# Designed miniproteins, single chains, continued (3), part 73

Each design is a single chain, and the fold is of that chain. pLDDT is the mean over its residues in the fold that is shown.

## One batch from the design tools (miniprotein)

Design m10679
Fold by ESMFold2-Fast:
Structure m10679 (fold): chain A 115 residues (1-115)
Amino acid sequence: SELLEKAREIIDKIAKLLHELITNKMSPEEFLQKVEEIVKLLEEAVKILRQLDPTSPEVRELAARLKTLADSILTLIDKYEPTLTPEQQEKARELKSKVEKIKAEIDTLLAQGDA
């Protein structure tokens, strides 16, 4: 499936960006910019997965991977939040809210596949 391949490529890109966030020293501004990029990719990936068969093993595997990546981003935001200015903390909370919403959409997709 063309959509399945596209979802895999986006998820692989998210994993690469997440690895860069963990391994590289960066400013708070650079961190928030990278997290914002990852959030946009998470939104794109979940929209694609929602168009696919939720009972498919390949779709379920990608959804589970996407959920794990979302959890990792939430953990990193929590770790960085104390180092941020009040304005940056507001942006971090907005991004965290978007990731939580994406995670809920993934949970809904996985629940649909269990029926």
Scores: mean pLDDT 88

Design m10680
Fold by ESMFold2-Fast:
Order: sequence, then structure tokens, then C-alpha cells
Structure m10680 (fold): chain A 83 residues (1-83)
Amino acid sequence: VPRLPREEVLRMADEAEKEKVTLPQLIALILMAAYSEDAEALVRVAEIAYKNGEKDLAIFVYEQALKLDPNNERAKKLLEKLK
């Protein structure tokens, strides 16, 4: 199973951040970031979820990022603010 290119996931996240994101699009971004196994991609997608008012979803995605990279300071700080 090939890993999704990190650069493509981040580019799609940038695009979504500029436009109003629907919940299905947000879920798709989360799945793509999770399949990339990239903590930074997950953090980026969690920030988009929070900006779209999906606080509980953002918390979940930040926790997934920390499972991949427990030392990710951005994920730790943002998750603590949302708990």
C-alpha cells in the first residue's frame, strides 16, 4: 500500500483553508493525512477542522497526530487549549 504523497496532502489542505470546507471534504482530508502517516499533515488538517467549528473532530485528529509523533509541540499546545 503506497503512502499518499505528503506534499499533495498539504497542498489540498491549503486549498481547503482558502475555501469554505464541507464536512465530507474535511473527513476526506483527515483520512488522506492519516494514510500519509505524517503528523504535520494531521496537525494541518486538525487546524482546518477547528476553523470550521468542528472542535471535537479537531481534538480527535490532534490526538492521532500525537500517536504518530508524541513530541510534536504544535499538536500538544493546540490540543491542550481545546481540552
Scores: mean pLDDT 72

Design m10681
Fold by ESMFold2-Fast:
Order: sequence, then C-alpha cells, then structure tokens
Structure m10681 (fold): chain A 76 residues (1-76)
Amino acid sequence: LQKIIDDLIEQAREYEKKGREALEQGDNRKAAVYFQLAADLLDQAAYTAISAGDLDLAKELFKKAEEARKKAEEAA
C-alpha cells in the first residue's frame, strides 16, 4: 500500500509541474487539466491511505487535492 501511495503522490507532483509549465506558456486550459489530474491522483492516494489505516496522511492528501483543484479552477 505505501508503494501505491508514493507512486500516486509522485504522479500528482509530475502533473502539478506540467500545470505550472503550461501556465508559464500561457496555456490556461492545459494547466487546468493538469492540475485537475493532480487533484484526482491525490484523492486516490488519500483513499488508499484510509484503506491502510493512516487517517492523518489521508487528511493531508485530501487537503493537497483541494489545493490542486483550486489551482485548476483559477487556471480555467
């Protein structure tokens, strides 16, 4: 389970980086898509953390997912 959580978090970081790069290029639609993908991956990681019994980690991951969604909304 920890490897799955770590893999999901890493993928979310990659999409958040792509979102930032898209914003730098002025591609707001692409940035919104990448930030939304990051949020979805962080939600998946949070639910996996719940399944693993790590409620504190799940709470932090849901918070990060919410932050990524707000970036997606602001970019759109």
Scores: mean pLDDT 87

Design m10682
Fold by ESMFold2-Fast:
Structure m10682 (fold): chain A 68 residues (1-68)
Amino acid sequence: MKISDKEILVAMGLIYVGIANLLESKKDYEGAAEAYRKALELFKEGGASEEMIKEVEEKLKEAEEKAK
C-alpha cells in the first residue's frame, strides 16, 4: 500500500489535535491554540474533509478565547 503525502499530512494533523486536547486538559490554552493551528494547516494541505476542518477551527477559536 502506497501512503500518499496527503495521507501523512492528515495523520500528522490528527496527532496535533491529540496534543492540543492534552494541553487543554492542563489549561495550557495558548499551547492548545498553537497545536490546533498546526493541525488546521496540515488538514488543509492534506485535503481533510470540510467537517474535520470546521471542527478544528471551532476548537481553535475556543482555545484562543480562553487564552485571553
Scores: mean pLDDT 83

Design m10683
Fold by ESMFold2-Fast:
Structure m10683 (fold): chain A 63 residues (1-63)
Amino acid sequence: MPSVEQLRKAIETSLENGDSETAKSAALQAVKNGDLELARETAERLKEKGFYDEAEEIEKAIK
């Protein structure tokens, strides 16, 4: 399984490239791994960039 550090790097790279789908997938993997903090941070960053649908999917997975 990818580590928290590996998922965080994948999210940073995806957001830098405007790849909201890859960022969402990495955040959903963080939820499955029990890292709800990383998932919440990713959802917030996606909302700041205007990717509301991807952010909402992450927030639903956290609940």
Scores: mean pLDDT 81

Design m10684
Fold by ESMFold2-Fast:
Structure m10684 (fold): chain A 61 residues (1-61)
Amino acid sequence: SMEEILKEINELGREAREALEKGDIEKALEIYRKMAELARSHGLDLLADLIEHEIRELEEE
């Protein structure tokens, strides 16, 4: 269901933020890429675009 997908994306988002707090940028990027893929595959295009923007910002650090 859509609720289950959003819950999964939110949990991944928490893990990504924890990785960033620990300075593990590479781990955070892996998690954000999974989030973007999940969002895109379920038609959440605006959310996927926002996550992909976050990925690009992190890659420029």
Scores: mean pLDDT 86

Design m10685
Fold by ESMFold2-Fast:
Structure m10685 (fold): chain A 101 residues (1-101)
Amino acid sequence: MASGKVTDARVELRADGRLRVTATLEGDSLIGKTVQLLVYDEDGRLLGRSDAQTVTGKTDVLEGEAEAPPEFVGRKVSILAVDAETGEALADPATAEVREA
């Protein structure tokens, strides 16, 4: 299925309702692909996405922003790395707990 892995996923909710998402994408065959992080809640609702980034190495750090209400602190979200051109999943989804910033 996916040729990469999402590691070190972190999600922080700020007082202004902005959700900062950081994740590491690892994969030998991903160099040259344009990738994007998608952030979903437990109901599969899209909360936000990163800017598209070109993978330059076997390990790339991806950053994005989403929006969530204060009650999301302590909830889990799913982070999916996709090809920005095709929408194809490049790695299995990672799960991260929303922390207060």
Scores: mean pLDDT 77

Design m10686
Fold by ESMFold2-Fast:
Structure m10686 (fold): chain A 109 residues (1-109)
Amino acid sequence: MITLTQPASVTVKEGESVTLTETASEDVIDKRPVAWYKQKPGQPRELLIYANNQRPEGVPERITGSKSGNTASLTIKDVKLEDEATYYQALATEKGAVFGPGTKLTVEK
């Protein structure tokens, strides 16, 4: 059983950059593809990043994914008010996707 750890909440100012990080209880992030999802209240989860650093069409270039060792990172540059949401990392496993607990991003003016 894999436990994923990420900050419960992060606050950033509009126009600044923020990096959200996640670490696994075991050395599994280095060995498995990482995806990131955005969840707003009343909306379905939106895929932002897949296969560690790939973006679906329609996701802006200011949103990037990376990983190093057992840490996965989502970086949002030039943060906008619409980026306020809960962000979930997902790790692909043989038994399906394992989702992290989510990080709530708050955007201040």
Scores: mean pLDDT 77

Design m10687
Fold by ESMFold2-Fast:
Formats: structure tokens, C-alpha cells, sequence
Structure m10687 (fold): chain A 76 residues (1-76)
């Protein structure tokens, strides 16, 4: 599916950014991919991407965005 392809590409970009310790940018990439997956009706991919973004926001020290991303995953 298109949503799955976007999710896989976003995960690769986020992994590369996380290796450079750019955790905030990595989280933002996954959050944008989650929004697109949701718009395409793939709520399972969107929820997974929001959960992964939340973990990366935690690593970045952004507890507020981490909680917000986790909530978005749970509300799908």
C-alpha cells in the first residue's frame, strides 16, 4: 500500500537521523508520515508511526510532544 511505502521510507530516514542523534527531526519525520498514513485511511500504520515518534521525542527530551504523539496513536 502507499501508506506502507511512506512508512518504510520515513522509518529509514528517521533511523539515519537517530544515528546522528537528531532525535527531534527523526520524530518529526515519523509524525508527518503518520499524518499522511491517517489521511490515506491506514490507521494501523499511523498508530505505529505515532508510537515510534513518541519514543524519539522522549529521547530528544521533548516530553510534551512525546505525550501528544502517544495520545494520537491511542485515539486511532
Amino acid sequence: SEAREIAEQAKKIAEDLAEQKDYKEAAEVLEQAAKIAKELGDYESAAELYREAAKLYEKAGDKEKAAEAQKKAEEL
Scores: mean pLDDT 88

Design m10688
Fold by ESMFold2-Fast:
Structure m10688 (fold): chain A 98 residues (1-98)
Amino acid sequence: SEEEEILAEAERLLEEAERLLEEAKELLEKVKAGEISEKEAIIRAIAIELRAIGLLLEIERLKEKYPDLSEETKELLEKAKELAEEAIEIAREILKLA
């Protein structure tokens, strides 16, 4: 059904947000440990920030396209948004350390 397809898309966006946050946290740990060059840290942090912004835009487009989303779908999208925003904050912290 369309509702099942929308729920699956929200679950995909959440999984992408979770992976992106994990990548951001791993990059921050490598920067703190001195295991990565300043240039590589900057490039990867910018890439994470851009991917997170793209994810936030996908979440907003889904909400605009489907005004009558289920509560379950809304909760998944809100969680995905929070994780993507956290990934942006970590990426910006990395840029300050580099």
Scores: mean pLDDT 90

Design m10689
Fold by ESMFold2-Fast:
Structure m10689 (fold): chain A 68 residues (1-68)
Amino acid sequence: SAREKLKELKEELSKDPRFEAEMVGEDTLRITNHGNVTSLIGLALRLIGDYPELEVKIEGDTITVTAK
C-alpha cells in the first residue's frame, strides 16, 4: 500500500545524514533537508518518478509526501 511505501521511505532516509524523516499523520511523511538545495530537489524528483501513487510537495527546506 502507499502507507507501507511511506514507512519504507522513512527507514531508507534514516540512513542518509542529509535528511530527517518523520510521520506527521497516518498517510503523510515529512522530510527535513539538512543538505543543500541540490539534495532537496534531487530527492523530490526521485520521489515523483519512483512513487506516482504519492503526492510530493516542496515547502522551504522540507518535502511533504502524502499517500493519494
Scores: mean pLDDT 81

Design m10690
Fold by ESMFold2-Fast:
Structure m10690 (fold): chain A 78 residues (1-78)
Amino acid sequence: MLEIPMSSEEAKEAVLKAIKAADAGNAEEAKEYLEKAADLATPEDYGTILALAVLRSTSLREGDEEVAKAAEEALKRI
């Protein structure tokens, strides 16, 4: 059986924390977790990639331009 690398689980946790921080209006904390998620995620982490795309879209709608930009940069690094 293929084991999920530890980095993939950390990437997922980082994205979830970024989403929670963004939802709370904490753009700076969200950016920190987005940078961490980008560093840890691989191109095969489709769930993480989709979560980043959703976060970018919702942040743009809510006017959180910094969080939207950070999510877009994270997507480009994966």
Scores: mean pLDDT 73

Design m10691
Fold by ESMFold2-Fast:
Structure m10691 (fold): chain A 94 residues (1-94)
Amino acid sequence: MRFRVELTIKAKPGATFDEIKEAVVQAAEEAARRHGVRLTRLSIEKISDNEYKVTLDVEAESEEQARAFARDLAELLKKHPIIESVEYRVEPVP
């Protein structure tokens, strides 16, 4: 089944776009590995000086698995020293 995961990330002062991108890619790959989901698309958009929108399309066996992936991804990102906060949402894609 396909799901879209959207993250809104607030970065700490001094974090660069490249640092945010690297943190997101590494956390997403780790969370995908842990939960057995497949990443099919990842995009990052800077929406303000300290805010980023991340969109991930994933293939998972269930909505529960996709939500577990998104939750773990958000927690991994929150532990990163350049990240202030992370909000996420998950929706099924037809």
Scores: mean pLDDT 86

Design m10692
Fold by ESMFold2-Fast:
Structure m10692 (fold): chain A 61 residues (1-61)
Amino acid sequence: SEEEVEKLLEEVEKLAKENPNDLGLLLQAIVDAYQALKKKNFSKEEKDYFGERLDEILKSL
């Protein structure tokens, strides 16, 4: 469960860091991650954790 959230975050972070000027690729990765969270019925706490770390990744760009 947390490992799946972490993998989604790792994918977004990797794409963001490797392609800092490719906003379209970053947005696509975020959308894919968001859809995965909705489909897999992640807990409220896991969604909050994901959102907090996603925000930190975005602030680093």
Scores: mean pLDDT 76

Design m10693
Fold by ESMFold2-Fast:
Structure m10693 (fold): chain A 68 residues (1-68)
Amino acid sequence: SAADAITQAVRYAITSGARLVLRTSDGRVFEGDARNPASLTGAALAALGDSERSVVARAGDRVFEGAA
């Protein structure tokens, strides 16, 4: 799911100290940084927004994909 992809990407970003970039299926982009946990939470909530979007989450060199 999109939520699972975001959760895995956030976990990887925190563990590796990487930046998080989330792209939604409607073409919006949200960014967060492991050094500022509030920015990670904000990016995740904004990407999910109103519920049933597919998400591509990039943390460092890894990509996590989830459909609604």
Scores: mean pLDDT 74

Design m10694
Fold by ESMFold2-Fast:
Structure m10694 (fold): chain A 59 residues (1-59)
Amino acid sequence: LKEQADALEKKGIEALKSGNYREAAEYFKAASDFYEMAGDTEKAERYRQLAEEAEKLAK
């Protein structure tokens, strides 16, 4: 679970660097869900917020 969350986090960052904000938001949201399932509530909350910010940029 945590390893999958870490992989999704990296994909989200790569999408963000490429200007693909919609894809970045989807990856960060998925990473947040996996961090929550892994018991890492602090990272889950952080990546949930980053997903919301990326969604705003994807306007």
Scores: mean pLDDT 82

Design m10695
Fold by ESMFold2-Fast:
Structure m10695 (fold): chain A 68 residues (1-68)
Amino acid sequence: SMMEKELKEKVERIIENARKALSLDEVVRRVALRELREYLEELKKNNAPQEIIEKVEKEIERLEAALA
C-alpha cells in the first residue's frame, strides 16, 4: 500500500539520520534520540509493522549507548 511505502521510506531516512548522529556531539545525539523516541510512539499508535518498530528501537539503543 502507499501508506506502507511512505512509512518505510520515512523510517529508513530517520534511521540514516540517527546513524550519522552517533559520530556527532552530545547535543546533536540527544536531539536525534528524542526525535526517534517521539517517532516510535507515533509508529506504535498507528499500528506499524513489528519489523519497522524493531528497526527504530535498535537505532534508539545505539544512540543511548553513544550517550553513555
Scores: mean pLDDT 77

Design m10696
Fold by ESMFold2-Fast:
Structure m10696 (fold): chain A 77 residues (1-77)
Amino acid sequence: MLIERAELLKAMADLYEDQGRYEKSAELYEAAGRLFKEAGNYKEAADMYFKAAESYEKAGRLKKAEEAREKAEELKR
């Protein structure tokens, strides 16, 4: 199921963030956010995009961080 796959990607992203692999972590949070959105879990999707933005910022990928933050804000509406 989409939610089950999204939860797995979130867990992997958390692991990569703990390892300091911020860009990989951000990519996995974005992938999880996409799956939560497809499943209709908009709150969880927004949370994932916000985490992706924070991880991109730590990786120095400021434009990607801004784009992820915008996606999170759209899902709060």
Scores: mean pLDDT 86

Design m10697
Fold by ESMFold2-Fast:
Structure m10697 (fold): chain A 80 residues (1-80)
Amino acid sequence: SAADKELQEKLKKVKELFDKAVEAFEQGNVEEAKKYFEEALKILDEALEKEKDPEKKEELEDMREQLIKEYELLLKEAEE
């Protein structure tokens, strides 16, 4: 469906931004990593706000929590 395609395109962009955040951490650029991560969360939050299917909304909320957890682990490792 058109709604599924729009969601998939947003999730692809979220993944691309998160991958860029990880790459920035690998280069030691914590500020750039934070920027990409914040952009990824913003897109995910916009997808969550528009999602009306409770099962898909739960999956998006789980993804958001997982991305935050992974980012916090990367940030902690970079500060060690």
Scores: mean pLDDT 82

Design m10698
Fold by ESMFold2-Fast:
Structure m10698 (fold): chain A 75 residues (1-75)
Amino acid sequence: MKELEELEKEYNKLTEELRKKIEELSKKGEKITDPKEAEKYREEVIKLIEEKSEELRKLGEKIGELKNELLRASL
């Protein structure tokens, strides 16, 4: 089903972008010369990632459920 695959593709794309941003943010944090500032920066980054991960999880759960439902409905 194109609709399902399109959603999965979007999810994968979002996940990849998130991962790339995490790496970029991590690199930026390492450039911070002040250890205390770097630690706080990482904490803030983790919070941001956590929030976005929750959104991703919700979408992923929907995709997974749809896949299982489609498989069962086809039987």
Scores: mean pLDDT 76

Design m10699
Fold by ESMFold2-Fast:
Structure m10699 (fold): chain A 81 residues (1-81)
Amino acid sequence: MAEEEAALEAVKAALAALPDAAVAAAVIALLDKQWEARDDPAAMQAANDELAAFLASLSPEQQRAILEAIAAANAAFAAAA
């Protein structure tokens, strides 16, 4: 849906602003996988598991920065609705 596309773009923009460009690019790629899998519950679950495993492999500071960026973008989008 158009609102979901806009929310995804907001999250990707917030992630792209993070100082670790390689980590940001990896998370953005995983979010794109989730978006491509959105109509397939099994593929969506696999994409969610891959993202969770990647986040768990990061330092606490990197993980926190990514989660805060995603949460802030989602909260700002929800507030605008």
Scores: mean pLDDT 77

Design m10700
Fold by ESMFold2-Fast:
Parts: sequence; C-alpha cells; structure tokens
Structure m10700 (fold): chain A 104 residues (1-104)
Amino acid sequence: SEIAEVAREGMDRLLAAAEAGRDPSVEARALGAAVAGAAPESVRPALLALTERMEAAAREMAVDPVAGARAFTEAALAAADAVGSEELREVAREGGARLLAALA
C-alpha cells in the first residue's frame, strides 16, 4: 500500500529525529501531510486536524517524552482509523511502541 509505505518512511524519520534529540515535530507534520496527500479527499480534513495533533504531541515529547509519545500514537491510530487501513493501523501501533521504547 502506497499510504502505508509513506507512513513507514515518515515514522522512521520521526524516530530517527527523536533518538538524535532533534525536534520531531517537523517530521510529525511531514508524516501527517504525506499521509493526507495519499488519502482520499473525503478524509483529508480529518487527517489535517490529526496532523496538527501529531505535531503538538511531538512538541510535547521535549517536555514530557512519555505523555507526548502516547498522545502522538493516539493521533496516529485515529488517522489510520479515518483512512480505514489495517496496514496503516499496524504502522501506527508499531511506530508508537518503538517511540515509547526510545523515549521511556
């Protein structure tokens, strides 16, 4: 799936930024925008709102890493549910687990 491949690439960039101590909010916004661009037009408004939540959660990782990672994962799972993609949901779940492990 093109959308799942885009999500995996974006998640890997976000994880690399977080692990390097760089601001992951840039990669979170890029991930959300890329997923929205690959998604049907009918769900794009919801995905853009979720992209803002993902970016805010990624910024929160600098203050409270675990709370930020959990909030990010919740927004990413909601984005997968809005798209209706089981593969995207799995990317969000695995990415969130890796993010929590890296930041906890």
Scores: mean pLDDT 86

Design m10701
Fold by ESMFold2-Fast:
Structure m10701 (fold): chain A 61 residues (1-61)
Amino acid sequence: MTELLSEEQIKGLLYYMQGAFALKLGDYEEAIKWFKKAIEYDPSMKEQAEEDIKLAEEKLK
């Protein structure tokens, strides 16, 4: 369903999914990059993306 999704929300979701995919592959720097783009395009993703960014940052220690 796309009736309530703007183009920016769709882009945010796609960037979030890209970040999650990178995180699963162990590409933590790329994951952080994509999650930040997701927040930029869809601020409602911030809570979810920030949590995943923290996980990626912990892995980069």
Scores: mean pLDDT 80

Design m10702
Fold by ESMFold2-Fast:
Structure m10702 (fold): chain A 90 residues (1-90)
Amino acid sequence: TEEEVRELLKKVLELAKELDLSPEEVSRFIGLILRALGHLLEKDYAGALETIEALIEFLKEAKAKGANEKAIEEAIKLLEKAKELLKKAI
């Protein structure tokens, strides 16, 4: 549901400090979270799903560049749960 997806995105946002992202990466990360939340507000679940997929790819790139692997993997797990909820709503 929209509420469950919103709560998962909030939990991912709470992990931001643990991700060990650069300032530029933090800006991109926050921007993608806000974009996903905007799509949810408009009930554009397809747009929210696409943005969450982009966020997962961004986090995989950050991990490859030396960001905190454990925190990144935790964030990706939460985002994968959000994707499954959105797929059921589409």
Scores: mean pLDDT 85

Design m10703
Fold by ESMFold2-Fast:
Structure m10703 (fold): chain A 104 residues (1-104)
Amino acid sequence: SLEELVRLAIEIGSLASLYRMGLLVNLPREVLEKMVKKFLETAKRAIELLRSLGLDEEAEKVEELRKKIEEAVRKGDYETAADLMVELANLLEEVVRRLQEEER
């Protein structure tokens, strides 16, 4: 549903912002790793929801960003991971905005 997608987009955006702030204040690695894991799990749910709505191209773009985030984190490139998380959050916000304008 659109309402569920809005909720997931808000959660993704919040996690992206918190992760970036966490890097700036040098939060413990364990805390940052838990944030990334939650972000990636939430993104996977967003991909499944986008596919259920017939938005296969958007789902593919989110999946590509999710994989790039996983690779950046695995390589210890946390700054790149934070930037990609923000990019994924912005993509979901754009999709939500388009769907809301078409229905209202």
Scores: mean pLDDT 87

Design m10704
Fold by ESMFold2-Fast:
Structure m10704 (fold): chain A 64 residues (1-64)
Amino acid sequence: SADAERNAEAARRAAEAGDAAASAVGTHQKHLLGDKEGAEEGARAAVEAGSDPAAARTAQLSAA
């Protein structure tokens, strides 16, 4: 269905964005704190859920 396809595409984009963000955060926080793992887990969860990528991403960002 169109909704399923849209959700899958959004989840893929959220994962890609989260992965890039996790890399940037990891680099920055190398000298502060290390919570890059939380950001990466958030991105992975968004892809695995296949829906609610915005909610999963929000959780990821709130953890950072």
Scores: mean pLDDT 55

Design m10705
Fold by ESMFold2-Fast:
Structure m10705 (fold): chain A 56 residues (1-56)
Amino acid sequence: LSTIERVAMKDSGLTRAELRKLRDGTASDAEIARLARKYGLSPEALRNLAAALRAE
């Protein structure tokens, strides 16, 4: 997970704790929407990132 985590932190500004929550699949739809708004991402981009983090 460290390579995808490092790239995501560098490119999006997401914190390690937020990435861990996405990886663990515990983020609600509301939390995903909130993070998307905070970092200027789409909810679909965050869902794809969460899937990539879980697959690594």
Scores: mean pLDDT 76

Design m10706
Fold by ESMFold2-Fast:
Structure m10706 (fold): chain A 78 residues (1-78)
Amino acid sequence: ALEARLEELERAAKTPEDFGRVIMLRLALGLIETLRREGMEETAAALEAALVAGDWDRAGALEDEAFRALAARAEARR
């Protein structure tokens, strides 16, 4: 899962680029937890799958979709 990928990257981290990826993955874990708490399991699962696969372009697109959906939910709750 994503946590296993994070541990793998942390163990292999030797460059600033590697440490940057570790930080980005930790931030993505927080977003995934937020999505699951909001009941957005399909988006959370898709984002986790993209990150596990190392598909950074897809992960970025899914993050944008997630932020837009969270904003819409916040507006609907007013």
Scores: mean pLDDT 77

Design m10707
Fold by ESMFold2-Fast:
Structure m10707 (fold): chain A 111 residues (1-111)
Amino acid sequence: MLPATKLSKEELIEKVRELLEKIGAPQEVIDTVIHALETGEIPDLTLEQLRELVEFLKKAIEKATDPEVLSALATIGGLLLNRAERLGAPQELIDEMRELVKKALEKIKAA
């Protein structure tokens, strides 16, 4: 669930899309993230699709400086973590996703 921010939902989605495009994310990754921001839902993903999403989400969090964007990325990371646990994903991937969410939250606190 995306909390009310200083940015409109439309402005937040646009900023997240621009960031993902800037880091070279595939269209399927962009579509999945935007869908999750609009609906609060992650579609049924394969383990391979989940790994790809985590890779680009990590890059996005490293480049993001806007606290509202970082908050949105942390929310998506939490939704993906829940999906990974439900899929019985390898512990290494679950640990990487937890670290990714922590990094996003640390950047928000530092801003």
Scores: mean pLDDT 80

Design m10708
Fold by ESMFold2-Fast:
Structure m10708 (fold): chain A 62 residues (1-62)
Amino acid sequence: SAREKAIAAAEALLAAGDGEGAAIAAMYGSQHLRVKEGLAAGLAGLRAGDGAGGARNAISHL
C-alpha cells in the first residue's frame, strides 16, 4: 500500500542516518495519503533542525 511504502522509505532513511531525507519522505507520504498531522509534524521537525524527530512523529500519524 502507499502507506506501507511511505513508512518503509522514511524508516530506511532514518536507519541510514538521513534524518532530513526521512522527514521529507514522511511528508511526501503524508501529503499523498492526506494526513495533515503527518505533514505538519515532518515540516515542524525540519524547521527546528530535527529532521529525524520530525520523521518519527510524521510516521506515528500514518
Scores: mean pLDDT 86

Design m10709
Fold by ESMFold2-Fast:
Structure m10709 (fold): chain A 81 residues (1-81)
Amino acid sequence: SDEKELERLIRGLRAMAEKARELGDYETAEAFELAIEKLKEVQKGDKSAVPKAVGYTLRGIGLSLEAGIDDEVAEAYREAL
């Protein structure tokens, strides 16, 4: 069910944002938090929010790579599932 996958994505993104904040990378954390905001709009039926949800998620991944915290962020996602 799409509903279960979307809930799982929000949980994973929240864990990634929390880990980025813990490591002092507030820009990466904010990107994932903005992705969560857009995914919550999708949960309410607004599918026009999907491109921004994807964009903010990819931005968070890119920022984590530049900051060298991508492994820790990915591990937080896996542990949240």
Scores: mean pLDDT 89

Design m10710
Fold by ESMFold2-Fast:
Order: sequence, then C-alpha cells, then structure tokens
Structure m10710 (fold): chain A 85 residues (1-85)
Amino acid sequence: MAELARGTFLLAAAVAEAAGDLELAEEVRRLGEEVAAAAEAGRLEEAERRLGERLARLEERVRAAAATLPEEELRRVVEEVKAEV
C-alpha cells in the first residue's frame, strides 16, 4: 500500500513538473512522503484526516495542470514514472 501511494504522488509530481509548476511538484512530493510514511506505520486514515483538505486542493491543482498538457506529454510522463517505480 505504501508503494502504491508513493507511486501515485510521484506521478502527480511528474505531471506538475511537465506542466511547468515546479513548486506544485515539490509540494506534492513532500506530501506524498508524509502519506507513504503514515501508510507504512498503519496511520493512513489519521494522515488523511489531518491532510484531507490539502490533499484535495493538490489533487485539483494537479488535474488542472494535467489538462494543460498534450496527450503525448502525459503519456511520456506516465511511462517515465513507471520506469522510476
């Protein structure tokens, strides 16, 4: 579970980077590390409660960033993240 959560946040960060939002990418990576650590400790639900609003806001921003990217760029980002995890 922790590896799946980490992979999801790595993909979100890579999408943000591809869209040129490096600040969002770094924020997503930092939050992803917190969520992954909580999942490994069995505290994922606690982390979701504490970070829920921030997670929702970041997800919205990442989806907006993804919508600005051509399909070819999105495909490239997905394949790069798959190779990384």
Scores: mean pLDDT 74

Design m10711
Fold by ESMFold2-Fast:
Structure m10711 (fold): chain A 55 residues (1-55)
Amino acid sequence: MSLEQARKLALQGARAAEAGDLKKAVELFREAAKVAPPGVARSLLEAAEILEEKL
């Protein structure tokens, strides 16, 4: 698994959220979680769930 790829996807997700594209942000955080270590993946999935609750 690649922490670098997870970071890149999470950054893209954060930028999508800043632009108001919450659906894209959720998808990017979930993709980042798939390639992240377990601890980081948990935090990314939590962020995605919080954004999805706002949809």
Scores: mean pLDDT 80

Design m10712
Fold by ESMFold2-Fast:
Structure m10712 (fold): chain A 110 residues (1-110)
Amino acid sequence: MIQLTQSPTSLTANVGDTVTLNATASEAVDNNVAWYKQKDGEEKEVIIYNTSTRAPGVDSRFSGSGSGTNFSLTISSLKPEDTATYYFKAYDKSTEKWVWGEGTKLTVNE
């Protein structure tokens, strides 16, 4: 089973900043990776899938990139509404299961 590490564990930034959240896999994975946004008390919402495809209705400020073992989510022009935990998810071909990362908590200060 692959291990997913998200870094940093927590990040504080200001409105208008650009931040990059990183995810690493212990073994190479395909483009079957996604990023999810979760606000406190809410369900996880998909924002990026297939490494770099934005989900319908997701702001163009969100972009995904990466390949192999290293993936990133970049959020530009931060807004207070971007305060959330961001989770990376990858498909493990050896177990035929999706694996969740532990998340990066983003706090946006104004």
Scores: mean pLDDT 88

Design m10713
Fold by ESMFold2-Fast:
Structure m10713 (fold): chain A 82 residues (1-82)
Amino acid sequence: GVKEKLEKLFEKYTEKLLNSPKSEIPGLMDELKEEISKLIPEKLIPKVNDLIDVLTDVLLSSPKELIPYLMEKVKEEILKLL
């Protein structure tokens, strides 16, 4: 279902983020927003985009070791909206 696809997307992008320089984070997070928008109801897109934008800012200012933790927390918040 949608929840399983979202979990797989966050797993995929967590791996990409860990294997990429910080300069690529904004681009990867924009790709993640586009992929999520294909899976969720239109009415939730603005709220989810806000969550991903906040996550992007936090990721840029955080050590890479926190990427899996931060990605998991935002994934959980998005799943609560479904």
Scores: mean pLDDT 89

